# Designs tried in a protein design run: designed miniproteins, single chains, continued (5). Part 59

Each design is a single chain, and the fold is of that chain. pLDDT is the mean over its residues in the fold that is shown.

## One batch from the design tools (miniprotein)

Design m18160
Fold by ESMFold2-Fast:
Structure m18160 (fold): chain A 72 residues (1-72)
Amino acid sequence: MKEAVEKIAEKLFKLKEELEKKYGGEYTEEIEEEYREESEELLKELEKLVEKVKDVREEAAELLKKLAEEYK
């Protein structure tokens, strides 16, 4: 289960990197908005995994927090 959560986190991280390349590596509000929209389905999958395993909820919450911090 944890491995599946980490794979989704990796996909979200790659999406962030791809969007940063799209905008020439510059941080912008546009990158943040596109990341939020494109990551929506991946975040839903992450939430479904958290729902299935009680002990992974803290890890998923920390991953979501880290992903939010990455775009600051």
Scores: mean pLDDT 64

Design m18161
Fold by ESMFold2-Fast:
Formats: sequence, C-alpha cells, structure tokens
Structure m18161 (fold): chain A 70 residues (1-70)
Amino acid sequence: MDELLERLRRAFREKGIPESVIEGFVAMFRGLKDDLETLKEIMENVIKTSKDEALREAARIVLELVEESL
C-alpha cells in the first residue's frame, strides 16, 4: 500500500500537480481503497465539473489506477 501511494504521488508530481492537491487526492485514495466504485464516481465528477486543469489531470491519474484495479 505505501509503495502504491508513493507511486501515485510521483505520478502527480510529474504532471506538475501542487503538493497540497497531491496530499488531498492521496488521502481520498487511501480512505476509499475498499470502495473503488465510489472513488471512480468522485473522480469522474471532478473531471466533468472542475474548471481547474491540474485538478482534472490528477483525477484522471487516479481514475486510470482504479480502472486497473477493477
């Protein structure tokens, strides 16, 4: 789990996502790791409704990780 979270943080940093946003998404992923369907719905909603391009990119990264796990 810790290794996966570090990989997720690294992917966000490569996209230039701010550290505060990274920690927020990492916390959401950790909290919802046992409910990936809800996490997927949240990420899809962020991609559709957010006006922040960096936030949308972060959500896409999480969504792709979740899709690999479903």
Scores: mean pLDDT 75

Design m18162
Fold by ESMFold2-Fast:
Structure m18162 (fold): chain A 79 residues (1-79)
Amino acid sequence: MEEKLRREMEASAYIVAAAAYLVSGKKEKEKGNLKEAKELAELAIKYAEKAIELAKDNPNLKKAAEEIKEEAEKLLKEI
């Protein structure tokens, strides 16, 4: 059980990081900083993918990570 809690805590940390990169990427795009926006979107995808892997046994965390990944991929396509 402790091992599962550690994985879920780590997944949550990656979700928070991915969301932060996504928000920052959207802000940089609005400023016209397309290179920075692209780099932040790619980081959001990478961190969301790590969260998905760690959250495989927690459907709610996995869904949250997948939603962030989809938004980051959408941002990347808009740049």
Scores: mean pLDDT 86

Design m18163
Fold by ESMFold2-Fast:
Structure m18163 (fold): chain A 55 residues (1-55)
Amino acid sequence: MLSVEEALKLARKKAKELGEEYINEKGRELGKELGTDDGALVVVELGELIKKGEL
């Protein structure tokens, strides 16, 4: 599992590539799917999706 720091770096890099609005929307969708408002947990899961090439 990625650290929050590593996940944030991946999310920021992907936001520059695909757009901040797109990444923010994916993060919001993921938070809803996970049933959480914990931004750290959402960011780690988002980073794992990016690492797998699913985003």
Scores: mean pLDDT 79

Design m18164
Fold by ESMFold2-Fast:
Structure m18164 (fold): chain A 67 residues (1-67)
Amino acid sequence: SRKRKLRELLGRMSLKHKDDEEARERLLEAQRALDEGNLEEALELALETAREMGDEELVRELEELRE
């Protein structure tokens, strides 16, 4: 369930920040980590990206998923 929810959040982040090349590259790294089964690494990368983009709503959702 957490892996599926993180994939959904990563998809939303990619659409929301699709014109930001740096954000897209970090999100691709998060997706790769998730595909490799490293949920913790994927979540940390997603959180870092959301914080740098100033997306407080996504930060909150990702932190809730981490707990």
Scores: mean pLDDT 81

Design m18165
Fold by ESMFold2-Fast:
Structure m18165 (fold): chain A 66 residues (1-66)
Amino acid sequence: NRTVAHFRALADHLLRLVREGKVSAEQAIAALDAYWAAVAPTLSPEDRAEVERIRAETVAEIRRLG
């Protein structure tokens, strides 16, 4: 699914920006949540679960950094 792949790419990009000190943890999480809110209504339940899993894993990694 293109949307799931895009969310994973965004998550990886934001995590890298947090590691590099270019954005705060709060900014990165807010960007992920904004994209999630925009796409969640367009996704199947299965794809929605996958995106939520990616979000949870990425947020946990971001929180370990800050």
Scores: mean pLDDT 84

Design m18166
Fold by ESMFold2-Fast:
Structure m18166 (fold): chain A 55 residues (1-55)
Amino acid sequence: SDIAESLSLISRGVALSAGASRKTADKIGDLTLKVAQDPKDKKAQAELKELIKKS
């Protein structure tokens, strides 16, 4: 959905602004897209949460 794509781009931009590396920001964006497309994917949710804690 357009919302999922927008959330992915926004999360990537926010991560970069917060000082995350490009690689970490890209992974945050990719995981945000997965979570937005499938909110039942607990593995993607957990991985996103851990990356945000480290950012």
Scores: mean pLDDT 80

Design m18167
Fold by ESMFold2-Fast:
Structure m18167 (fold): chain A 56 residues (1-56)
Amino acid sequence: SKEELEKFIEELDKKIKELREEAEKEKDPLKKELLEGMIGLLEGMKGWLEKLLKEL
């Protein structure tokens, strides 16, 4: 449902913020790169879901 999709987008936004904080504190280059990659994937998913929500 539209309501469930809105809640999912909100949860994704919270996870993205958490990962950004972890990436900022991370000193290991490989772990930092992995965190940045995960952030990119989640941002892409959020963007796609927001577009889908507007079409509903």
Scores: mean pLDDT 86

Design m18168
Fold by ESMFold2-Fast:
Structure m18168 (fold): chain A 65 residues (1-65)
Amino acid sequence: SEAERQALLEEIRAAIEAGDLERAERLLVKLYLQGLISHEEAQAIGRAIREGDLERALALLDELL
């Protein structure tokens, strides 16, 4: 649902802001596996997190909210 999607996106944002990148990646995988974002969206955000480009990761999340 849209509410579940928004809640997970906000939790991912909070995890990134806290520097908990392992939690952010786990929540991103959960969001993707539940069909709440596209593969392309998950790949873009995941890449930004893995590359340590947290400003880009947050910007990409904000575009989805």
Scores: mean pLDDT 85

Design m18169
Fold by ESMFold2-Fast:
Structure m18169 (fold): chain A 94 residues (1-94)
Amino acid sequence: LEAKIKEYEERIAKDPNDIEAYANLAKLYAEMGDLKKAKEYIEKAIEVALELDLFDDPKVQAAILEAKAAVYKAEGDEKKAKELEEEAKKLLEK
């Protein structure tokens, strides 16, 4: 778990525009119960996606939705988490 956080932090250090790395860090921090950091990384992922005009990319949208779902799950809102997970899955279905 900590090794994965370090991996994504290093990806961001090398490429500050790595939206998936921000979203994955948010998900990992939510799973650890650090909701403040989780929400901060979701905000960074959205900010970078908007600046790069990549917010309409289904992979970017799915990554952000999965991160939000992890936050809702950590807060005890299982219903909202499941809804967002299913929405993310639909974006990635071929």
Scores: mean pLDDT 82

Design m18170
Fold by ESMFold2-Fast:
Structure m18170 (fold): chain A 60 residues (1-60)
Amino acid sequence: IKKKIEEWKKELEKGKQEMEKLIEELKKQGAPQEYIELVEENSKSLIEIWENKIKELEKL
């Protein structure tokens, strides 16, 4: 279980970096500000959900 938690932490960090890259690409392409804000908000929400789940599993 602990090994899987560390793997999920690594995947989460990779996902954060890929999402930041996607947001920068959208800005470079001139995507509407409202769309960029939606992508940022959704990404942040998903990351927080995963961070909370990992923390809960660490307590087991």
Scores: mean pLDDT 78

Design m18171
Fold by ESMFold2-Fast:
Structure m18171 (fold): chain A 64 residues (1-64)
Amino acid sequence: LDEKEEELKKKLEEWAKKNGLDVEIVSSRTLTPAGTEEVTASLLRRVEDPEAGRPVWEVVKTLT
């Protein structure tokens, strides 16, 4: 596992814990035009979507 990915996830977990949020953390990787890989981690929270009739996950914070 990429060290940067783990660090980003850890930072988001600490932030979520400090703020008492019920959240999920996901990571993604994107290939840049220069041929390098960029790692991104996002913090999602559960939000009720009236159109879907069910809770959905909303992006709260993203780290790169």
Scores: mean pLDDT 70

Design m18172
Fold by ESMFold2-Fast:
Structure m18172 (fold): chain A 66 residues (1-66)
Amino acid sequence: MEEKAREAIKLLKEGRKEEAIKIVEQLIKDYGFVKTSKTVLKIGKEEGIYAEAQELVSEALVRVLK
């Protein structure tokens, strides 16, 4: 889980937003929203992109809910 969350944040920093969203969408499906959001937001804060990480998690959640 954490390894894939770090990959998503790396892709987000590289401007590869669509690929980052797909990883977080899959993490929500596999591990649930609460666990995924806590992990992604923690890494986003560590990497100095907390606001962008919040947007990423929100967009991924919308796609899971359709």
Scores: mean pLDDT 86

Design m18173
Fold by ESMFold2-Fast:
Structure m18173 (fold): chain A 66 residues (1-66)
Amino acid sequence: AREKSDQLSINGSIAFSFGAYNFAKKKYEESLKLDPNNKFAWSNLGKVYKAMGDTEKAAEYEEKAK
């Protein structure tokens, strides 16, 4: 579970670096379904929402990364 969650969050980061925000969001959400303690995925999902203009949801998800 954790290993697959880590791989999905890496795939999300790669997508985010190419500006594929919806795909990155999906990969981070899939990562978190497998391991809700993946703080890297929470933090980066917050960054995706911030890039998409949803600052309130970004703050919520960055809080979960703590």
Scores: mean pLDDT 80

Design m18174
Fold by ESMFold2-Fast:
Structure m18174 (fold): chain A 58 residues (1-58)
Amino acid sequence: SMKDELIQKLQELAKRYNELKEEFERAKANGDTQRYEQLKAEIEKVKKEIEKLSEELS
């Protein structure tokens, strides 16, 4: 069903979000300012996608 497809997409996005957060913390620990700013932007994009899909499931 469409709902099952949306749930799978949310699970993939949640996994990506966690991976990006881990990379963000590593970049910050390494003092890689440019990298963590890029990762922050990617995290924000993924958050917006999760919010949009969550609304579709509601």
Scores: mean pLDDT 84

Design m18175
Fold by ESMFold2-Fast:
Structure m18175 (fold): chain A 57 residues (1-57)
Amino acid sequence: SMVEEIEKMIKEEHPEWPEELARSLAEYIAEEMDRLGIPEEKRLEVARKFIKTGSLF
């Protein structure tokens, strides 16, 4: 799922974070992208940028 893929990205960037935090953030990012109308094909790219920079843009 999208949440699982985002969670994996978070764990790669922040391996020291608790798994519960990584999952919660992944769920939040996925829901925010849905609310913002980010196209499905761009969601993983946008999520990766957000995890690295703290910004969707």
Scores: mean pLDDT 80

Design m18176
Fold by ESMFold2-Fast:
Structure m18176 (fold): chain A 52 residues (1-52)
Amino acid sequence: SDATYARLLELTAAAVASGHPDVPALLGALDFADPARWDAAIAALEAWLATL
């Protein structure tokens, strides 16, 4: 959905803006091409950002 995609982009932008050295590996592990995986990607990014 548009809302799910917008949220994924928002969290991805926040991760990149953090400047954390793990960001390239984190983003590389997420499957952005598969919409069925977007909810899991959002949950993973939210959990990771909560550790900062």
Scores: mean pLDDT 79

Design m18177
Fold by ESMFold2-Fast:
Structure m18177 (fold): chain A 71 residues (1-71)
Amino acid sequence: VSEEELDEEVKLAFAEIYLALGKLDYQRGDKESAIEAFKKAIELASEVTGKYREDAEKVIEQAKKLIEEIK
């Protein structure tokens, strides 16, 4: 694994963590915290390129759908 691939993998991992945190916040009824977490997941996933881009696009799409469901 190259340094570049490791950096992209780490960004994806953080995006996935924020997506999971947003889901937990939503489950607790904290809509504002959930939306903020989903926005951070989108921001981080949007920075992912190369090999992990397809996985990042899935994170972005899921987070966007969850934001719309909360509204």
Scores: mean pLDDT 82

Design m18178
Fold by ESMFold2-Fast:
Structure m18178 (fold): chain A 55 residues (1-55)
Amino acid sequence: SVDLDKAAEGVREALGMLFGVEASRELALEATKRAIEKGGGSAEAVQELARLLGV
């Protein structure tokens, strides 16, 4: 959905700012979905994306 896509872009940008690493949109979407399933927010989504990238 548009809202999920916007959340994923925010997560991808935050990862870049915090870790200096670029991630694909597909991985950011997966991380965002995992965070939602855990009842977490954008901070949890950034951590999930970092784990997926091994950083």
Scores: mean pLDDT 77

Design m18179
Fold by ESMFold2-Fast:
Structure m18179 (fold): chain A 90 residues (1-90)
Amino acid sequence: MREELLETLERLGAEARRLLAAHPDNRLVQRSLAEIDEALREAKEGPEEKWPQVAGRAMHAGRSLIQAAKSFGLDTSPVEAALARIEELL
């Protein structure tokens, strides 16, 4: 479970970085990446009892990424798949 959550958060972060590389001045993508990176750090370092809070933060950031990707006309499927996996692991 922990390894699977970490892998999913890393995939979500990679997708955020890809969107940021394409749109480096987009503040919504920048903020979402920062939230995902913080969630990944808390998942690595924090107690499992806080994982629902970590997952909630990651899901919030992921939904913001979906909104940004839609506004760019980009495929949202990778972000949606990551969010579904986070929900499955809770």
Scores: mean pLDDT 81

Design m18180
Fold by ESMFold2-Fast:
Structure m18180 (fold): chain A 75 residues (1-75)
Amino acid sequence: SSEGRRLIEQAREHIEKAREAAERGDYETAERHLEEAQRLAAEAANLGAGEEAQSLMPEMREVEELIRRVKEERE
């Protein structure tokens, strides 16, 4: 659906914002954006954009790993 597609686009924007924040070492902001991206992708899947939501999983996992490393390097 067009609504599902819009949610996927918003999820992609939040993934990018999460990556940018993580690269700056701002893991709190990165976690917030990643959480929002996950919520948007789940809603998109419920609206029939499940394949597109699934295609975001590798990038979300990459950002999650980056956040994990930033948190470990500061502790």
Scores: mean pLDDT 87

Design m18181
Fold by ESMFold2-Fast:
Structure m18181 (fold): chain A 62 residues (1-62)
Amino acid sequence: EERRRRAREIALEELLAGKSFDEATETVVRETGLPRSEAERIVQEVAAENLDLLRALATARA
């Protein structure tokens, strides 16, 4: 459970930093040791929950 919480924090940080979905997933796997399939699910959930913020940041960077 704490590993999942940390994975969500890392996923959000990577996505907010402008990293791709694949880059965020790789970082979650490296930092938490979770299986790639679980890391992908967490990154997808975090991205979906923060879609409006991520789109706003992408527009500001472009």
Scores: mean pLDDT 78

Design m18182
Fold by ESMFold2-Fast:
Structure m18182 (fold): chain A 79 residues (1-79)
Amino acid sequence: GAAMEERARAIAITADVLDYVGDLLDELFQRGEEITDETRKEMAEKAKKHLKEVIENPDPERVARVRQHLEELLAERKK
């Protein structure tokens, strides 16, 4: 029902933002840059902007995949 769809959307948005932050960290490590206070501030601003964009336009494919995984998890827990 609606609760499952909303939960899938929330999880998909959260996972998208975490993946985005992970990519930013990988770029910093690949460049050999130290994580300074300025770097953390820039990452926070980029993450905030990305969160806003993903909330306004969530990836429907990602939401569908999360919904499917939640349904599979629920089914396995009842086996």
Scores: mean pLDDT 79

Design m18183
Fold by ESMFold2-Fast:
Structure m18183 (fold): chain A 61 residues (1-61)
Amino acid sequence: MDEVHEAVRRLVELIAPLLREGDLERAREVGEEFVKSIKDPEVAEMVRRALRTMLTHAEAR
């Protein structure tokens, strides 16, 4: 299976509840810590981009 797809799914599971609560700072902290745990730097970059997109989308609401 695609490692990027699985990593993004795990990111969503971790931060979506925090984004629903409006805790953008906590969502950023948890998301960044998750990205740091990813061993593959290419996967880590894609997940970081997903995190940035989710945070900016939440801020726009």
Scores: mean pLDDT 79

Design m18184
Fold by ESMFold2-Fast:
Formats: sequence, C-alpha cells, structure tokens
Structure m18184 (fold): chain A 57 residues (1-57)
Amino acid sequence: SKEEHAKRLLEGAEKVLEENNPVQLRVALAELQRALDSLPEEYRERAEEILKKLQEL
C-alpha cells in the first residue's frame, strides 16, 4: 500500500541520518525529494523535516 511504501521510505531516510554515510545520504535525499508529492499528506510533514535534516548534513 501507499502507507507501507511511505513508512519504509521514511524509516530508511531516518536510518541514513543516524549512520551519516555520504553515499546513502545522496540516495536518500534524491528518493525522498522524488517521492514527496506522492506521499500521503499525513507523512508529508515528517518527510519534509527529514529532507531538511538530510540537506543540512
């Protein structure tokens, strides 16, 4: 489902923030940016916060 996909995407991005790996960081940033408009509204705010943190690293 879209919710399961959103959860997996956000969990993956959050894990990347913790690990601080440059290659994974670039991939997570690109994936999250592409998915942002297709995420359910409930997950969009959380995705934007994660995206901002990824961009600041």
Scores: mean pLDDT 77

Design m18185
Fold by ESMFold2-Fast:
Structure m18185 (fold): chain A 88 residues (1-88)
Amino acid sequence: STLEQIQQLNQQLQQLGAEISELVEQAKKETDEKKKKEIIEQIKKLTAQVQALYDQIIALTKDPKLKERLEKFKADLKAKVEKLIKEL
């Protein structure tokens, strides 16, 4: 069902979010500038995957108000990650 698909996508979002958080903490502790840049590139890649999952959830969502909220969450998360990367 559509609800089960949305639930599965939300579970994937939670897993990717946890991985991004772990990589951010690793980047903060990394003293090798080259390795730090590699971690930042992984964060960017996973963030793009999160954006794609949001697009899939939005496409499956029929409620216009919920679509608007999801689009905002998508944009807010991207902005938050970009800010965190700039602070690294």
Scores: mean pLDDT 88

Design m18187
Fold by ESMFold2-Fast:
Structure m18187 (fold): chain A 56 residues (1-56)
Amino acid sequence: SSERGRWARMSEEERRRLEEEHRETARALGEALGLDEALVERWAEMLLDADRRYMS
């Protein structure tokens, strides 16, 4: 099923939860891989941006 248009249909609470989940996932993966924290933060932003664009 297409995720197209999903972002617009999500509630504000659902969007906040998705943002938080991406940040937590990126931190966990970055910690496991020994990545720099600044890179992890940028990574989380890129993942969220990709999801938003895909679901728009």
Scores: mean pLDDT 75

Design m18188
Fold by ESMFold2-Fast:
Structure m18188 (fold): chain A 72 residues (1-72)
Amino acid sequence: SLREFLEKLGIELRKQDPSDPKVQLLREGLSKLARGLEILEAKEKYGLSEEEVEEGEKLIEEGKRLLEEVKK
């Protein structure tokens, strides 16, 4: 799954130089994507409020934006 893929990437990133700005952006982007996915997954299982779902969607968008920054 995408979540498992992100978790594996997080483990691999811990082996990289933590002072590298690109590594820091990757970690932050992946962390936000993982948190957003957890919120959306919880919605399907527990029926979260619209505000909680919107927060999850914003985290996914922010994570994607940070990952796009690394490509530049």
Scores: mean pLDDT 73

Design m18189
Fold by ESMFold2-Fast:
Formats: structure tokens, sequence, C-alpha cells
Structure m18189 (fold): chain A 67 residues (1-67)
């Protein structure tokens, strides 16, 4: 479930489809909000989309969960 959505997000990201990648990572995080890797990847996606504020917020969530 969450892992499948996360992997679909990774595939979209590798293909340069950042909007689709964001949707899959967001859906994965709705099921597993403690997946710091998905927060980190979502941060990278929003950085690519030019939403630097969301990129920063999601990176902070990722770092908090790595502890």
Amino acid sequence: EAEKLYNQGLEAYKNGDYETAAKYFEQSLALDPNNWKAWNNLSQVYFKLGDLEKAREYLEKSVELMK
C-alpha cells in the first residue's frame, strides 16, 4: 500500500514527472507519515517545482523523523 505508492512516486520522479511524483509521495505519506525518505523525496520534488517553502517544510519533517 504505502510502499507501492512510494515506489510509484520514485518512478515518476526518475521520469521527470514531478507533479505526479508529488501526488504519489503525498498519498504514501497519508498512509505512512513516519516514512522520512518519502518526506525527503517530496521536499526534492517541490524544490524541482519551484515551491521552495514547501521544499523546506518537508525537509524539516524528514530530518525530525530521522532521529
Scores: mean pLDDT 85

Design m18190
Fold by ESMFold2-Fast:
Order: sequence, then C-alpha cells, then structure tokens
Structure m18190 (fold): chain A 92 residues (1-92)
Amino acid sequence: MKEQLEKDVKYSEELLKKDPNNAVALLSLGNSLLRLGKYEESIEYYKKSIELSKDTDKSLTAESLENLSKALKKLGKDEEAEQYQKKADELK
C-alpha cells in the first residue's frame, strides 16, 4: 500500500542519517521509491547499494542489480536494463 511505502521511505532515510553507507537501507529505500514510481531516484540508491556491496555481499548486490534493471525498464532503457539483469543472474 502507498501509505506503507511512504513509511518505509522514512524509516530507510532515518537509517541512512545514522549510517549513509548502509547498503541494506539503500536497497530498501530504492525498492520503496521504485514502487512509488520515482524511478530516477530509485536508480541512484540502487547504484550506491551495488557499489557498497559488490565485494562483500553477492546476494544483496544481485537483488540491487535486478531492481535497478526493473527501474531502467520502467524508464524505457531496455538495453541498459538487460545488461544489469545479466550481471545479477551471473551472481546467482
């Protein structure tokens, strides 16, 4: 529900105020923004989550790459979306 997504955004923002490099909070914020239709903002947070997790957490990185791909597809960037989806699949 939209109201729950807005609460999830605020919760993730509070976590990021305490630790701006919290990759889990960045992914969660990206997911909530994606569901709210804020695709460009969600992409920014997914990219930051990937950068912070790529060498330490394959599962988190794969999920962030998959959701980044979904956001790009919503913006009509289908070729770029396919590239990120392939990267996600390679980590599984």
Scores: mean pLDDT 84

Design m18191
Fold by ESMFold2-Fast:
Structure m18191 (fold): chain A 66 residues (1-66)
Amino acid sequence: AKQEGVLALLEEWGKRIIELAKQLGATDVLPEVEKLIQQALEYAKQGNYDKAMELIREAAQLVLEA
């Protein structure tokens, strides 16, 4: 129950980051952002939330710096 909620939250954050990248026209970084988010969700499925959060932060930073 609690683990499902955290994974769902990370999936939603990933979608928001990709949406923001598209809205800002950061198309050059989109493939790397999508890859980082996918890797973050894989770590979250393994219960490694610390690595998942680090990868989400890296994806968000790429969007904000583009």
Scores: mean pLDDT 80

Design m18192
Fold by ESMFold2-Fast:
Parts: C-alpha cells; sequence; structure tokens
Structure m18192 (fold): chain A 93 residues (1-93)
C-alpha cells in the first residue's frame, strides 16, 4: 500500500540521517524517474562539494525500477567521487 511504502521510505531516510550529514529523498513514477534522479544527483553533488556526506533515498514504481536503479547508481558514483555517499532504492509493487 501507499502507507507501507511511505513507512519503508521514512525508515530508509532515518537510517541515512544517522549516517550522513545530508539526506536527500525523492519519489518518482515512470514518467518522472529521470527528473527525480537528475534532481537528487545535482543536489547531492552540491552538498558533497560543500564537504557533506550524502545519503540518497528514491522511491519508485516496479515499472521504473531498472531505470531508477541505473540512475541512482550513476548519481552515487558521481557524488562518491567528491565525498562519502550511499543510497537506497524503494520499489512500490
Amino acid sequence: SLDDTQREAQRAIDRHRRRHDRTLSGSASTKTTQQSINSLQRQGIDHARRGDSVGLVLTTTRDARETAEQGLRRALSDISALGPASGTLIVRD
């Protein structure tokens, strides 16, 4: 359910907040997944350049899972080149 997905996302956000200076989160459908990834990547790079460690949490649909996973991995690679970063992908069934 949407409520279960929101609780799972909040648990992931809380985990990243305990481990990182900055936690960025987004939610995306098939149509908005690339935009959400691009936004998280830009924000994450900006915070990493400022010396912050960065946690990313992205919630997406099953149809967008592969695109979201690839995009999140790419964003984390770019951010990790600047400072410590980790991410969590949450997929709604």
Scores: mean pLDDT 85

Design m18194
Fold by ESMFold2-Fast:
Order: C-alpha cells, then structure tokens, then sequence
Structure m18194 (fold): chain A 64 residues (1-64)
C-alpha cells in the first residue's frame, strides 16, 4: 500500500515536470494528492496513511 502510493507520487511528479505552467502543476498535484489520500485511507490505518501522506506532500512541495 505505502510502496504503491509512493510509486504513484513519483509518477505524479514526473507528469508535473512536463506541464507548461506552475498553475497546471499545482492543479495536477492537488488532484494526485486527493486520489493517493483516498487510496491510503482505504488500505492503511489512519496513523500509517498520515506518515505516507506527509512524505508525498514533501515530494510535491519540492516539485513546485
């Protein structure tokens, strides 16, 4: 679960880098974060999901 979410986050960052404007990068990463959060909430405990989400939020912040 965590491993798959981190892989999805890496793919989301790769797509964001291809987008032409900062606004589109933010919209895409916001969408990706919501989808990954749903997946984590369905597959992990709240505590584990929160830890993985924190790592993904840091990845996305650095991609902007």
Amino acid sequence: AAEKALQAAEQAVAIAKQLPTPELKRIWLDYALREIRKYLEENLSPEEAEKVLREIEEMFRKAL
Scores: mean pLDDT 81

Design m18195
Fold by ESMFold2-Fast:
Structure m18195 (fold): chain A 60 residues (1-60)
Amino acid sequence: IKLKDIIDYYINEKFLSEENAKKLAEELLEEIKKYKGDISEFLSEKDPALAVSLGLISSE
């Protein structure tokens, strides 16, 4: 997962400013690094809309 893709999601789908999107994206990426498990499972539980946006899971 790329930091840019998470930032783009927060800006385009959540309507956050670039500064806030970058901060939250960096925090999420650090959580992902610490999780050590299946990243698709982690994101589908943490933020399912982001997981769909990144192509990790199917939408309903």
Scores: mean pLDDT 76

Design m18196
Fold by ESMFold2-Fast:
Parts: sequence; structure tokens; C-alpha cells
Structure m18196 (fold): chain A 96 residues (1-96)
Amino acid sequence: MKEEFEKLKEELIENVRKAVEAAQAGDYDTANEYIKKAIETADKMEQVGSKEDVIEALEEALRIVSEAGNRTTDRDAVEQLALIEIALAVKLAELK
């Protein structure tokens, strides 16, 4: 089951990275689709991993979004990245 968790964690991070790339490209519909997939992956991770491990994975995802925001100069893209960050933060709060 730890092997399954690691694969889901890779999927979570990949979907978050794709959401960030789509947001930076101005493709907000695609960004929203990938963040939904990331949240669904986090739901699956809860079934195979510990709550602490899922929290750590979501915190890593949030760090990726924050780092992208710091490197992004386009205002609309920054706003979309903030929406991605909020979605991940809401999921993190649900784990309590």
C-alpha cells in the first residue's frame, strides 16, 4: 500500500504542476480540470495512506503553487494560481 501511496502522490504533484502550467498559459479551464483531478487523487490517498502523509503531500503541492506565484508576473495568472492554492488549502482543512 505504501507503493500505491507513492504513485498517487506522484499523480497529485503532476496534476498540480499541470494546473500551474495551464494557469500561466492563460488556459484557466484546463487549470481547473487538473486541480479537480489533484483533489480526487488526494481523496484516493486518504484511503491508502496515513492522514499525516496526505497532509505532507498537500503541503508540498501548496509549496509548488506558491513558488510558481513568486515567479509569475502576469496578474491574471497570479489570481488563478491563488484560486488553485485556495482549493488545495480547503482540502487540507477537510483532513482535520
Scores: mean pLDDT 84

Design m18197
Fold by ESMFold2-Fast:
Structure m18197 (fold): chain A 69 residues (1-69)
Amino acid sequence: SEELKEAELAYLENPSPFNRYKLLGLLYYHSGDYESAIEYFEKALELEPDDEVVRKNLEKAKELLKKQK
C-alpha cells in the first residue's frame, strides 16, 4: 500500500522510535497479525497522538481482529 511505502521511506530517512513503530504496525497489519499491529500502533500514538494514518489503521485493525475471533 502507499501508506506502507511512505512509512518504509520515513523509517529509512529517520529511524526514530515513532517511525519504527508506525512501520511495524503497518507491516503486521498487512500480514494479518492484527494483535501485533494494534500493539505497535498504540506505541506509535504514545509518541505522536495526532497521526491520522496510525489512528485510522488502529481502528481498522481492531475491527479486523474481532472478525478473526
Scores: mean pLDDT 88

Design m18198
Fold by ESMFold2-Fast:
Parts: C-alpha cells; sequence; structure tokens
Structure m18198 (fold): chain A 62 residues (1-62)
C-alpha cells in the first residue's frame, strides 16, 4: 500500500480504533516521516470526527 492508500483508509475509518490500527500499520510499513504525512492528509480529508482526531494525534506523536 502507498502513503495515499493509508491516508484514505484512515480518513474513511468508522471509528477511532479502526483509524488507530491504520495509523500503526502505516508507521510500521512507511516509517515515521511518511506515516506522519499520511496521518496529516487523513486529518485534512476525514469527515468522521473520531478518525480526524485520531489522525491528528498520531501525526503529533511521530
Amino acid sequence: MTAEEYAKAMAEAKDADEAQRWGVRAAAVLGSEEARRAMEEAAKNSKNPEAKETAERGAQGL
């Protein structure tokens, strides 16, 4: 999966737990710098408040 695909999956997550699982996987596969960018993209594009907040926190933690 690409950084764009991880960002989309995280943005479209149904809840915070699903968003967190995608974030953890992105960090493991892409590394911290690319994962941070994917999480920032997810936070910008998510229409789900729980997924958005989880992506924002993930990006700040990297």
Scores: mean pLDDT 82

